# Designed miniproteins, single chains: the designs that were tried, part 17

Each design is a single chain, and the fold is of that chain. pLDDT is the mean over its residues in the fold that is shown.

## One batch from the design tools (miniprotein)

Design m568
Fold by ESMFold2-Fast:
Structure m568 (fold): chain A 74 residues (1-74)
Amino acid sequence: VEKLKEEAKKLKEEAKKAIEENDKERVLKVMRKMAELRRKALEIGTPEAIKIAQEVNDEMVKLTKWLLEMSKKE
């Protein structure tokens, strides 16, 4: 669980940097890693792991909205 929490924190930081750099490819890579982390957390199935999966999912929703806005501008 501690390892998942640390990975989630690192992915959020990477996502923030990718958005600041307007790097769509990097955002997609971060989202792929987030999806993998969410899957692992759900497999563990503890309340704390489920909370981490939910936090990662919320971040992925924000990234998806950003990607949609970037696509509209292109």
Scores: mean pLDDT 78

Design m569
Fold by ESMFold2-Fast:
Structure m569 (fold): chain A 71 residues (1-71)
Amino acid sequence: SMEEEIEKLIEEAERKVLEAKTVEEQSEIGKNSVEELRKLAEEKGLSEEEIKKLVDELQKAMVRAYIEKES
C-alpha cells in the first residue's frame, strides 16, 4: 500500500543517515529523501497539505537519526 511504501522510505532514510560517514552525505540523504517522498506522494495524488505532513514526519525521523548517530 501507499502507507507501507511511505513507511519504508522513511525507514530507509533513517538507515542511510545512520550509515553516512560525513555531514555532506547526511545532507545529501536528507535532500534526496524529501524529494523522493514528495515525488511518491504526488504520484499517489496526495494534496499539498498531506505531502507537507509526511515531509514533516520524514524530517523528524531523520533529525532523531542524526542525534542518535552523534551520540
Scores: mean pLDDT 81

Design m570
Fold by ESMFold2-Fast:
Structure m570 (fold): chain A 92 residues (1-92)
Amino acid sequence: SAAEAAGSGMRAGYLAAKQGLATPEDVVNAAESGARTGGDDELGRKAVEMARQAASTGKPGEDGAKTAERAYQAVLEAGGKVADSKPPAAPL
């Protein structure tokens, strides 16, 4: 549940960042808050930490939406199960 809550927060933050309304750090903070609300288990903490690491190592010239997408993917790879378990589609 904590990992699912973290993933849901991350997804909401990612969508906001894609619209220019949030930073990658805001996305990670939303995931962390979700994980705490969901019970803050080990899997949730690991997912948030991997997302934070991905966001903090953003590539030169990468915009906030792309950095947030990388953080979101890291949460999913860490085993975070979310109601919407599919990553956001990359634009063609």
Scores: mean pLDDT 57

Design m571
Fold by ESMFold2-Fast:
Structure m571 (fold): chain A 94 residues (1-94)
Amino acid sequence: KEKEIILRSIALSLRLIGLEFDYDLLKKSDLSNEEKLEKLKELKKEVEELIKELEELLKEAPEELKPFIEKNLERAKRLLKEIEEEIKKLEEEL
């Protein structure tokens, strides 16, 4: 296993955890729908960038590490879908 690929996998996993936490906090916040929408659009962009980086890393990863990266990619794609659904809901209310 390439040391740099392992370290990058860990870094992207930590970034995903941070984005999941940011989304949870945003959902529980008392911010206006307009403020939530703006922050959700920024968060969506960050999740899309993370997905791209995970997909690129998956192409280079050794077979033993692929399941770990695939699991994180699945989680990131799930988060993206939830963010997109929340954005749509808020846009319908504005």
Scores: mean pLDDT 86

Design m572
Fold by ESMFold2-Fast:
Structure m572 (fold): chain A 70 residues (1-70)
Amino acid sequence: SNDDKIVQQIKDIVDNNGDDIQIQINMGMLQIMRSVGFQLSANARAMLRSMMSDPRMSDAQKADIAALLR
């Protein structure tokens, strides 16, 4: 699904020590999807929960993830 692909892209960026701006863009896409009533899949939610404990994620990125999981 689109949400699974976007969350996987965030994980791939983190795993490859990629650009924080690209993470922010992908987070923004998920936020827009949720704002229009899209429900994140169980798989997407599980991946996001896993990333909340990743020490490579900033506190701001973890706060964005927490908001997506509400």
Scores: mean pLDDT 85

Design m573
Fold by ESMFold2-Fast:
Structure m573 (fold): chain A 66 residues (1-66)
Amino acid sequence: EEELKRLEAERARVEAELARLDQEWGSIPPSQRRDYAVRRMAAEIDLVGTDLEIEILKKKLEKEKS
């Protein structure tokens, strides 16, 4: 379960970064919006990837219990 805790911690970090970028987005000058959009997309991809890894690990742990 250490792997699960590690992935959950990573997910929390990515969520925090996304929340911060979303807060900043509302006040970003147009000249910087492309950079912020790219950073947000990268963080969203990381979040989806981490969610998938957590689901796979949870299913693997459930199989070990069965």
Scores: mean pLDDT 79

Design m574
Fold by ESMFold2-Fast:
Structure m574 (fold): chain A 97 residues (1-97)
Amino acid sequence: MTAEEFKEWLMTVEGVSEEVAELLARILEAQAELLERVRTENLTYDEHAEEAAELLSELAELPELAPLLKRALKEGLDAETVVERLMELLKKEAEKK
């Protein structure tokens, strides 16, 4: 699944704005780039965790995502795990409507 396909799918979910979908697609894309950098630059996971945390901190300003992103930053979760948890949160909120 490409980041573009993921964004399009997210926009079909009730309650997901285009801005939120774009940010989540960016997280998925960043995860793929981090994996490629491990292969090409021989970097450690600790270095990639710092880059992922920086990306996630930018999303902490979104009120709907802030609690999940703060937890992800503290736990050093990768971008793929954060995307999966955000999708679960958005699905639960859609079910309340």
Scores: mean pLDDT 53

Design m575
Fold by ESMFold2-Fast:
Structure m575 (fold): chain A 89 residues (1-89)
Amino acid sequence: MLKEIYDKILAGETVPAEEILEAIEKETELDEEVRELARRAAEALEEGRLEEAERVIDELRELAIKTGNLEAAKVAQILGTLLSLKKKV
């Protein structure tokens, strides 16, 4: 599922936020705070608001550092990869 999203972004396609969230939820369980940040980043990616997406991903990374939440770190890594791919198209 993540590979399909990567391929779509590299092809210059817009991926709905719901598809991004579904792919992440298949990789890891999300608590409410992580899910809300992931949703905000996914929506920003869908809408091409790349600066906002980067800020929200940084918030996820800070949450992971502050709480030791490895799932938040994983989500930030996935979303950061999607952001990097989106910037290349």
Scores: mean pLDDT 82

Design m576
Fold by ESMFold2-Fast:
Structure m576 (fold): chain A 63 residues (1-63)
Amino acid sequence: SLLDRAEAARREGLRAEAAGDLETAVRHYDLAVKLLATVLGSEHPEVLEAVARLRALVERLRA
């Protein structure tokens, strides 16, 4: 399902973040956000939380 794919993308993003590969983490989290928005709708609280996490990762990449 799309939710299973979103969870897989989220876990790969967390794995990349733990390894210090922030660019890879951002790509995986971007995919997870897109999949979650498709299933739940872009205004859903779970999607908004995922977007906030993605933005935080992008800020870490720029720091």
Scores: mean pLDDT 84

Design m577
Fold by ESMFold2-Fast:
Order: structure tokens, then C-alpha cells, then sequence
Structure m577 (fold): chain A 67 residues (1-67)
């Protein structure tokens, strides 16, 4: 689980890095990362990933709710 989650987190960060100016994509990544971590009860996310989620989660949630 931890290794699988780490790999998924790395993949999401790489996608974000390819489109750094795409605020909507970054917000959606933060939303899905946080939701997945909470669903599994995983608390081993890096400080950078937690900061990323805190900065973008509410925007991502709003985008999902509008869909």
C-alpha cells in the first residue's frame, strides 16, 4: 500500500510538473490525492504533497461538484 501510494503520488506530481500553469489540473490532482489518502487512511504523504493538497483541494472539490 505505502509503495503503491508513493508511486501514484510520484506519477501525479509528474503530470502536474508537465502542466504547471494549468490551475484546474493541479486542483483536480490535489482533490483526488487527498480523497484517496483519506479513503485508505494513509498519513505518509510528504510535506510538499500535503501543502499542495491544502493549497488546491477546495478548488478541485468545487470543479468536481460543478461537473
Amino acid sequence: MEEEFRRWEEELREISAKTPDDADRQALLAYYLKEAAEKVGYDGLSAESRAFMEANYERGKALVEKA
Scores: mean pLDDT 71

Design m578
Fold by ESMFold2-Fast:
Order: structure tokens, then C-alpha cells, then sequence
Structure m578 (fold): chain A 62 residues (1-62)
């Protein structure tokens, strides 16, 4: 359970890092605002999932 949550958190963190890199590249390349908005939305969704799973992991450790 804790190991599975830790693995899921690591995967989500890696995905967030990759999307943040893509977002920076898109901004630097002058990508359309719709592309930038979509990438920002995906980063926010992943961050929300990370927060939720982190809270769940903390509750299991308490």
C-alpha cells in the first residue's frame, strides 16, 4: 500500500516535470495560447493528484 502510493507519487512527479519542461519549451517557441493553456491545465491536474495522494500517504503513516 505505502510502496504502491510512493511509486504512484514518483510517476506523477516525473510526469509533472516532463510537462513543465514541455510548457517552458512551448512558451519559448511562441506556441499558440491554446497549447500553453492546455499544458498548464495538465500540470495543474497532476499537481492536484500529487497533493491528494500525498495526503493519503500521510494519513496511512499517522
Amino acid sequence: SLQQLSEQLKKLQDQTTELQLQLRKAIRAGAPQSVIDELQKKVQELNDKIVALSKQKQQLLA
Scores: mean pLDDT 85

Design m579
Fold by ESMFold2-Fast:
Structure m579 (fold): chain A 55 residues (1-55)
Amino acid sequence: APTALDYLQQAVEAYQAGDLATFGRHLRQAVALDPSLAAELEGNPEWAAAWAQVP
């Protein structure tokens, strides 16, 4: 099974491709496996804007 870092990497790739739906799914999976990632992502301005799109 993919790790939190695997999902995070896939989320980054989706975001760079402009696929916010895939970004949101993979980012939610990464945060579910490692909740501390939410705080780290909020500290990054590019990711903070994308994170706001994730319910």
Scores: mean pLDDT 73

Design m580
Fold by ESMFold2-Fast:
Structure m580 (fold): chain A 100 residues (1-100)
Amino acid sequence: SLEELLEEALRLLEEIIEMVETEPHTPASRNRILDLLNRLGQLLSEALRLEKNPEARELLEEALDLIDQARQAIMRGDLETARELLRRLKELLEEVLRLV
């Protein structure tokens, strides 16, 4: 269901945030975080396909843009910006869940 996809996306995002904040910032750790962000993007793209509420759709489109921005920040090694973007993404996904 849409709710299950969003709940899975939030759990995955919480794992990504913890990894960015706690793991040693090695190339292997960075690649793992990028892979998880790609999975998160796939879950949110599927959620967007199923979502009919226009407000929730706009938030999901913003969430996908934040994932791309976070990916770029991580690739640059800008972990402070990545953490900020991921926190904003979490707030957006929690808002989407309230609308579903």
Scores: mean pLDDT 87

Design m581
Fold by ESMFold2-Fast:
Structure m581 (fold): chain A 114 residues (1-114)
Amino acid sequence: SLVKEFEDKVVEILAEKLKIKPSTIRTDEELTLERLKKLSKEEIADILQKLTAEFFEAVYKALENKEDEEVIEKLIEVYEKYTKPLLKLLGYSDEEIEEMMETLREKLKETLEK
């Protein structure tokens, strides 16, 4: 699954950057957030950039393979799940993050036009 491959890459990046196990990233949101809070804004921005690069690579593969719209929606859901805590630590509100994700969803749907 392209969605699983993307989530595995995201978890691996976070585990490496935070020096905690991949299983902890997946299951212990409190410990993951505690480790993120110890990072500088520059380090958080670097992680966000890496996660965003992996997201667009996964989206490009989904579009190239002519995957269903549901696959794109699941990729956005995984991206939001892991980037939302980073965006909040950078000072974005829940409302601003929701608007960013909705804008992303709409732009990707425009690209899927046949």
Scores: mean pLDDT 85

Design m582
Fold by ESMFold2-Fast:
Structure m582 (fold): chain A 82 residues (1-82)
Amino acid sequence: IEVKVTGNGEMISVEIGESLGAISVSATVKSKETNGTASATATIIDGKVTTKSGGSAGVKATATATQEGDTITIDVTLTEAA
């Protein structure tokens, strides 16, 4: 299985883990304006996607995942509240 990670904003770190049919991707992004950080995690188990979003100081990160054949694409979007 191939994992592709795409995103916007300033990506600080991306971690990919695999174990016994589970794939997890964790991404941390930072805002230049508020100096806040946000993390999002996407977990794929047997084709089921679970996402966890977080944020601080008006910054939020959201992860989405799509599987096409043996390729999994994870997209991480940073949203900043004005």
Scores: mean pLDDT 67

Design m583
Fold by ESMFold2-Fast:
Structure m583 (fold): chain A 55 residues (1-55)
Amino acid sequence: MSDEELGAKGNEGDRIGARLAATEGLSPEEARRRGAEAAGITMEQLDRARALGLT
C-alpha cells in the first residue's frame, strides 16, 4: 500500500470512527477499531498513517 493510499484509507477510517463515536457513543478505541475495519485497513495501518502525519 502506498503512503497516498494509506493516508486516504486512514482519513476514511478516522471520519467513520468519529461518526460512530458521535452516533453510537463508542469509546475512542472502539470507534478507531470500527473505523479502520470499515476503511479496509488494520489498526496498525491506521496507527502508521497517523504516525506519518497522513491523517
Scores: mean pLDDT 80

Design m584
Fold by ESMFold2-Fast:
Structure m584 (fold): chain A 80 residues (1-80)
Amino acid sequence: MAEVEAEADEVLALAKSPKVQEKVREIKSLSYQLDEESQEVTLRGLRLIKEILERGASDEQVESMLDGLLSYLRAQVAKA
């Protein structure tokens, strides 16, 4: 739980785009409703997004990756 929140906060600190920030906040909010397996997937996804942001990835590339992760998270929350 705390690990996903911490990683999401690190991504928020790096993000300049309001759209990216909004998507990361939604991921953070949904993470509290996830099982341990879904939290591990989310943590890995956020770490990858953080790494590409640090490497200067475009807002469009980051938004696309966040959309994929959000789609996965919404599906997992709907099963719970």
Scores: mean pLDDT 81

Design m585
Fold by ESMFold2-Fast:
Structure m585 (fold): chain A 79 residues (1-79)
Amino acid sequence: SEFQKKVEEIEAEARKLLEKGDTTVDEVLQYARDKLAEWLSKETGIPEEVARNLAEQFVDLYFRPLAISIKAKRKKKEE
């Protein structure tokens, strides 16, 4: 689905940022929320407030544990 492709694009960029160590988990989650909300509003035509709420819920459930996992693995590589 187009949604899955967009999620995978955001995940790839988030992974790059976290693996470089240039960003915090919170910064990457904000990036994911903004990109997903913008895509949902533009591509599906749902109201921006609904898009933001959906993006926030999805990011908290999917991207937050992913970002924490990547950051933890990054720390282990530095050790």
Scores: mean pLDDT 78

Design m586
Fold by ESMFold2-Fast:
Structure m586 (fold): chain A 66 residues (1-66)
Amino acid sequence: SIEEDLDLLSEGVKSGQLTADEALAEAERLFQEEKPSLDFYGEIAARLSLIGLKEEIRLLEEQAQA
C-alpha cells in the first residue's frame, strides 16, 4: 500500500539512507503511479498520507539544522 511505501521512505530519511529530496521525489512518483488505481476516497487518503510525510520530513530537516 502507499502508506507502507511512504513509511519506508520516512525510515530511509531517518536512517540516512535517503535524502529528504530523494524521499519526497519518490513519494510523488509513487502517488502518481498509484493514483489511476485509487477511487475518490483512496485518493484523498493517499494525498493526506503524502502531506503527512512531507511535514514529517520538513520537521526532521528543521531539527537537523538546529
Scores: mean pLDDT 79

Design m587
Fold by ESMFold2-Fast:
Structure m587 (fold): chain A 97 residues (1-97)
Amino acid sequence: MESYIEGLPVPGVLRVGEEALVTVPANGKPAEFIVPEDAVLRVENLSDAPAWIIDDETLRMVLVEAGGTVEVRLPAGRYSVINADDSKDVVLRLRAE
């Protein structure tokens, strides 16, 4: 099953002021996105499975617990959402500020 990102005017690009819904199914491929400017990313995990957000360049990881919310400063770069569970789908709401 494919991962997907919804709600972005430009597919896969999350700009300040924009919001996306990211779905990564169980054993799905990472959902990849670009943040073109330095931003504070607010991440709300709407699912009952944990997820990782990884910086594709530095390999820095942020865990988003099931039902949790995190705020993290992200430099401009490429990022991936990884499903940390092999039996449940992950759904995250991402907002760049």
Scores: mean pLDDT 86

Design m588
Fold by ESMFold2-Fast:
Structure m588 (fold): chain A 80 residues (1-80)
Amino acid sequence: DETLERVKKLSEEVRKEIRDLGAQKGLSEAFIDDLIHVHDIATEEILKQIKEKGISYEEAEKRLREVLEAIRKAIDIASS
């Protein structure tokens, strides 16, 4: 329960970071929405793994950070 709430809160923060960074880099709304969708899919999978496998918040956070780094790389490539 607490782990799920913490991950959901972290996901909201990451979604805002993606929106803010994409806007700063001059990316289209459609592209930013696609990146947020990728994050949402990854978040759903992580939430399932918490429920099914009992992964820790630390493991969930690490996985979300890895997805965010891939998204940041996509933003850098698109803004180049």
Scores: mean pLDDT 87

Design m589
Fold by ESMFold2-Fast:
Structure m589 (fold): chain A 102 residues (1-102)
Amino acid sequence: MKEEVLKQMAETTGIPVEEIEEAIKELKEKGLDLKDIEEIVEEMDKIAKNTTDREEIEKKLKELLAEKLGIPEETISDRKLKIYLAAIQVELAVKLLEEEKK
């Protein structure tokens, strides 16, 4: 189940499975649970609805993740941002699949 979602995300994004799994582990080690992931996704949706400029969206997403993870925004590269977003999407997708199937 989770392995299939990880593989699909890796194939879609071009990010290795190991990097996505490491990011998921990092999120959990920072104390982010499934509720925190849902809150991050809600904030991401709000940013996308209120901002049309791609650079501004990326900046706001880095700021959001830096705040949630308790790390400096400058440490989140464009590649690291994509990896964190992939990890967040995998965790959310696994939950949605579990809720939709049973």
Scores: mean pLDDT 78

Design m590
Fold by ESMFold2-Fast:
Formats: C-alpha cells, sequence, structure tokens
Structure m590 (fold): chain A 113 residues (1-113)
C-alpha cells in the first residue's frame, strides 16, 4: 500500500523557518517528481514548489522556499524561511511516478502568528 506520512506542521512565529516533510512508502525508484501545493483561507489552491528533474518555485515564495527530494529514501522536503502570515495554509505534497500515477498526502496545517 502506498502512503504519504507528513511532518513539520504546527504554529510558528513570523520571521521563523519551518521544514515540512513527506515520506512515500511505495516504490521510491518510480518517483518522477513531487509538487507542493497550499490552500490558504479564502484563496484557491496553488502550486508553490516542485522537486524533480527540474526544481521550480512560485514567485510568491521565491527566495524563501526550497523544495528537495531524496529519491532513494522517497522523502520530499519543503523549507520555508522568513515566514509571513500569508504562509498560513494547509500544505499538500503530491507524488507523480514515472508511469503517471499520482499520490497525494492528507495535508499538513501551518499557522503563522
Amino acid sequence: MITLTESGGGTFEEGSSVTLSYKYTGDTSSIFLVDWFREAPGKPRQLIATAGPVDDTAPEVAGRATASLDRKAGTAYLTLTNLKKEDTAVYYARVTTVLGEVFEGPGVELTVV
């Protein structure tokens, strides 16, 4: 059974840093990329970072967000630095395999105070 285990959410102060992680327990050699989405209160769900063959970061978090993927371990990381109140959201990792299968975590809640 393929699962995503999340960690690193909670309540953090403005200006601090957080690292969110997701552990994929399926065939880690099949991972193509991991997309990070967030859903902030009153806003549409948005793609904020990708870790894969080409890493990318949305303009809204450019210079503050780093996405990485340990393909061998199947662990994806999203580090946010200099947290802003606008970073308050539920964060989702989505794994895409080389066969085009898609698996998404249940979400991790981040609150910035």
Scores: mean pLDDT 77

Design m591
Fold by ESMFold2-Fast:
Structure m591 (fold): chain A 65 residues (1-65)
Amino acid sequence: DPERRRAAVERGIALLREQMARADPATRASLERELALAEERLAQPFPTREEIVAEAEKRLEEEAK
């Protein structure tokens, strides 16, 4: 469910922002990278369950090489 997965990413972003507000500088740098990745995911269309499975299969095929 793309909508449900998008909502989960949005929730994660909110939690990351709260953690960043309380974090020391070193931890904040790590959280900043996580936040940037999560925001990039929100900017992209979310794939269907079938597309996620296909992507996982591609990764397994690449690892098997």
Scores: mean pLDDT 73

Design m592
Fold by ESMFold2-Fast:
Structure m592 (fold): chain A 60 residues (1-60)
Amino acid sequence: SDIEKKIAELEKRNEKDAELLRKSYEAQGWSQSKIDDILSTLKGVTELQIEALRKAALAA
């Protein structure tokens, strides 16, 4: 199950990227609520991508 390893690596990388993005937005003077909103949206997109990858793997 290469897909399971790929998903785990993707989740780990995205967690690190989200932390870096938060720091970047804070440095740009964005509000906490706006940063939380955009990061929440990105997390939702990632969850949909992971679900799509799992479905594609089952179809292969």
Scores: mean pLDDT 81

Design m593
Fold by ESMFold2-Fast:
Structure m593 (fold): chain A 75 residues (1-75)
Amino acid sequence: EEEKREYVKKVNEILEEAAKELGVSVDTVQLLLSSYRAGDWESLEAAARAYGVSLEKLVEVIEKVLKKIEEIKKA
């Protein structure tokens, strides 16, 4: 239970940093992660255009989030 609470806290911090970097909400970052994991590149391209960022920058931020989450799981 404590391990799960600590994990959720750290994941929320990572999502908040990504949201700040992209200028979007945390809910939007979660949707982008889901699209990336599903291979829904059309949704990612549409989001990049909507939020005024390059697809390259959007993918970079998503991959950074996924890497940080994996590091937490290993710790």
Scores: mean pLDDT 80

Design m594
Fold by ESMFold2-Fast:
Structure m594 (fold): chain A 62 residues (1-62)
Amino acid sequence: MSPAEQELVAYARELIERHPQAREAILQEVNRAMKRLAEGADPEEVLREAKRRMEEAVRRAE
């Protein structure tokens, strides 16, 4: 697993632990980011966007 994939999974795991109600939405953003990484997108850009989207998903799920 790449460093970007490891950081993505670790970040998502911590968010799910704090906000279990947002688990499904967070996992959808992880899957989207993993697909982008597999397609050769910039890892730093993917991580930044995924973290932003996961935080938005948490806010919506509250």
Scores: mean pLDDT 83

Design m595
Fold by ESMFold2-Fast:
Structure m595 (fold): chain A 82 residues (1-82)
Amino acid sequence: AEMEALATQIAGLDAGVAELKAERQRLKDEYEALNSKSETEDNKQKAKHLYYMLKEVEGAIARAEAERDALEQTYADVKARA
């Protein structure tokens, strides 16, 4: 039960991280596409907005990966004691 619950939670975090990584790639693609356009003030503001969104997503990924790693360690510890 405990190991099964932990495995389910880890799988959920892995799925969430995959979705966040897809969003990060989408934002990077938009940023790169914007950099291929004329350096107008509007494009600079859009690039700044995308940069902040990218930072937020990267922070979310880092937090989710840290939680996933902690749960993986807990799973390994529980399995070793079983």
Scores: mean pLDDT 82

Design m596
Fold by ESMFold2-Fast:
Structure m596 (fold): chain A 60 residues (1-60)
Amino acid sequence: KLEEVDEAFERFLKAMQAPPTDPEAQREAGEAADKLREFYFSDDPEVREYVRRRMEELAA
């Protein structure tokens, strides 16, 4: 499950680095963001804490 969070973060970050005119990258960013939102509001506290921690690291 934590590996799935890491995969979603990697996909999101790669898509965000692409040009804004890349429709495939925009779709990937949206899908990855949706998955990260699901993990962020997961009923599993371990998954929630891990996602929040990863987001804090990116925001710092």
Scores: mean pLDDT 76

Design m597
Fold by ESMFold2-Fast:
Structure m597 (fold): chain A 70 residues (1-70)
Amino acid sequence: MTPTQRELLERLERAGERAVSSIADPERAQEVRKQIQELLERARRAMEAGDRDGFNDALEELGRLISQAE
């Protein structure tokens, strides 16, 4: 994983936690948190495997999910 990719993941993880914390419904918050964790794990696995396209796809989905939750 490059320093830039690590920084992007850390930034999105932080943004995701903030977005989840803003959700009033605990069940909805848990659902969104699970989706964020799944996407973060996909991004990490893709990067460790050298799959740039998979990493970028996971980041796009994660960004969209976080934006919808905020």
Scores: mean pLDDT 79

Design m598
Fold by ESMFold2-Fast:
Structure m598 (fold): chain A 65 residues (1-65)
Amino acid sequence: SEEELQREVDAALAAIYLHLGKKLMEKGEYEEAVEWFKRAVELSKGTPIQDEAEKALKEAEEKLK
């Protein structure tokens, strides 16, 4: 169904956003990394990468303190 395809697309986009956020973390671009990780968390809900995305967001936010 289109709903199932959308869930697969959202999971794939979440993985891409998580990867982009991690690359920004490597560059020290913590504010931008937080934005990508927030998007990754939103799209990763109910997927196997949800916990990884949430952990990455928390770590990036801690860098901004």
Scores: mean pLDDT 85

Design m599
Fold by ESMFold2-Fast:
Structure m599 (fold): chain A 68 residues (1-68)
Amino acid sequence: VAATLADINAQVTALIAAGKVTLTDSLADAAATDAELKAIVEQAAALGITADTVADLLNKLNAAIAAV
């Protein structure tokens, strides 16, 4: 089941707060070591959002949420 943009944004923020990922991390590298982030990246891609870094993903999610 696809998550909402807000759910994905909350999950990314929680991983940053837990110290599992940083804003400068590559999504490809981070997703290879964290199953939660891999699932988040796949859910974001299903909603048409792709990014190279955690910061880029969070910025795109925030922009999409703000457009609603």
Scores: mean pLDDT 76

Design m600
Fold by ESMFold2-Fast:
Structure m600 (fold): chain A 71 residues (1-71)
Amino acid sequence: SAAEERRAREQAEALKKLGDELAARGERYFKIDYLKASEYFMQAALHYAEAGDLEKAREYVDKMVEALQKS
């Protein structure tokens, strides 16, 4: 229904915003604390995946792996 579609869109937008905030924190820690950066990138990827943004989810999984390899 239209109401279910609207609710799903609002939830996706909120999850994307949380993902963006977590991704930004990960980027800030990337050159300071690789392990902490990887944790934020993992959380960002999960939120993007839940929002249906699979492209950004994949991007931040890759960044998480890179951070873990450098930790």
Scores: mean pLDDT 88

Design m601
Fold by ESMFold2-Fast:
Structure m601 (fold): chain A 97 residues (1-97)
Amino acid sequence: SEELEELRETRDPETLELIERLAELHAETSERLHKLLKEGKLEEAIKAAEEAAEEFRRLAEEARRRGDPEVAEMAERLAKGAEKLKEELKKKIEEKK
């Protein structure tokens, strides 16, 4: 994400470590979800999205404690995205029954 790259350039080492963890989690989650969805594993994709939302919320809380609202906002946005995907996948399963 371009936004994550911008945050890296302007922050102290502790905040950079948090941004790196956020970027890594986002990349890993996107890859895992893409693979599961491609394989038609909707229930596993729902669980992966739920787990990702929880991890993003933890990172948002850590960023807030460190006094970095921009990183917290980014993590919250990613958590909401994962939660929305989870709900969309649940609806898709229900429609196929």
Scores: mean pLDDT 80

Design m602
Fold by ESMFold2-Fast:
Structure m602 (fold): chain A 104 residues (1-104)
Amino acid sequence: AFEKGLELFKQGKYKEAVEAFMEALNADPNNLKAWENLALALYKLGHYRAAATVLAPLYEAQLLSQEGRKLVIELKEKGVELPSIPEASRRLQRPITLEKLLEE
């Protein structure tokens, strides 16, 4: 799942990459690279609030890479703030789905 997501992302198939990364995270939520790549794929699709939701728990836990922290800055520059941890946890409740992430 994770390796498939990376391959799809490299091909510019961001929606399919999002689905593959969500499957990887539903199987292994400790895959930190899958969390960051899910957020980046959502960002590439213009789903900025969903990307912020995915990054919020890792940002709070200080688990983000330099690239992940840069993505948080880019989201803030677009006027998108990271949600509260309770709100992020609600949207990221497993199984993680695009419908929950895009919920307004």
Scores: mean pLDDT 81

Design m603
Fold by ESMFold2-Fast:
Structure m603 (fold): chain A 85 residues (1-85)
Amino acid sequence: MKKIKKWEKKRKKEIEKADVHQLTALAIILIGEREDLEKALKENKPYYSPALGKKLNPKEIEEMIKSIEKLEKFINDKLKEDLKK
């Protein structure tokens, strides 16, 4: 739990400093990570998170998915602002 929130804050800081190309790359990475986590939950398999450096239990996988969804929304909001120029 605490590590996931810390990772989310770190990623949010990276997003705040990212340009449009970096935001697009981060979005692709996060979508891929979310799909892998959703697949692990569906198949009831343990998931090793490279971002956190540990195996996640099902509750941590669900929390990670929620954190990624928040970051995806934040990226989309920033892309909307940048593309309005």
Scores: mean pLDDT 78

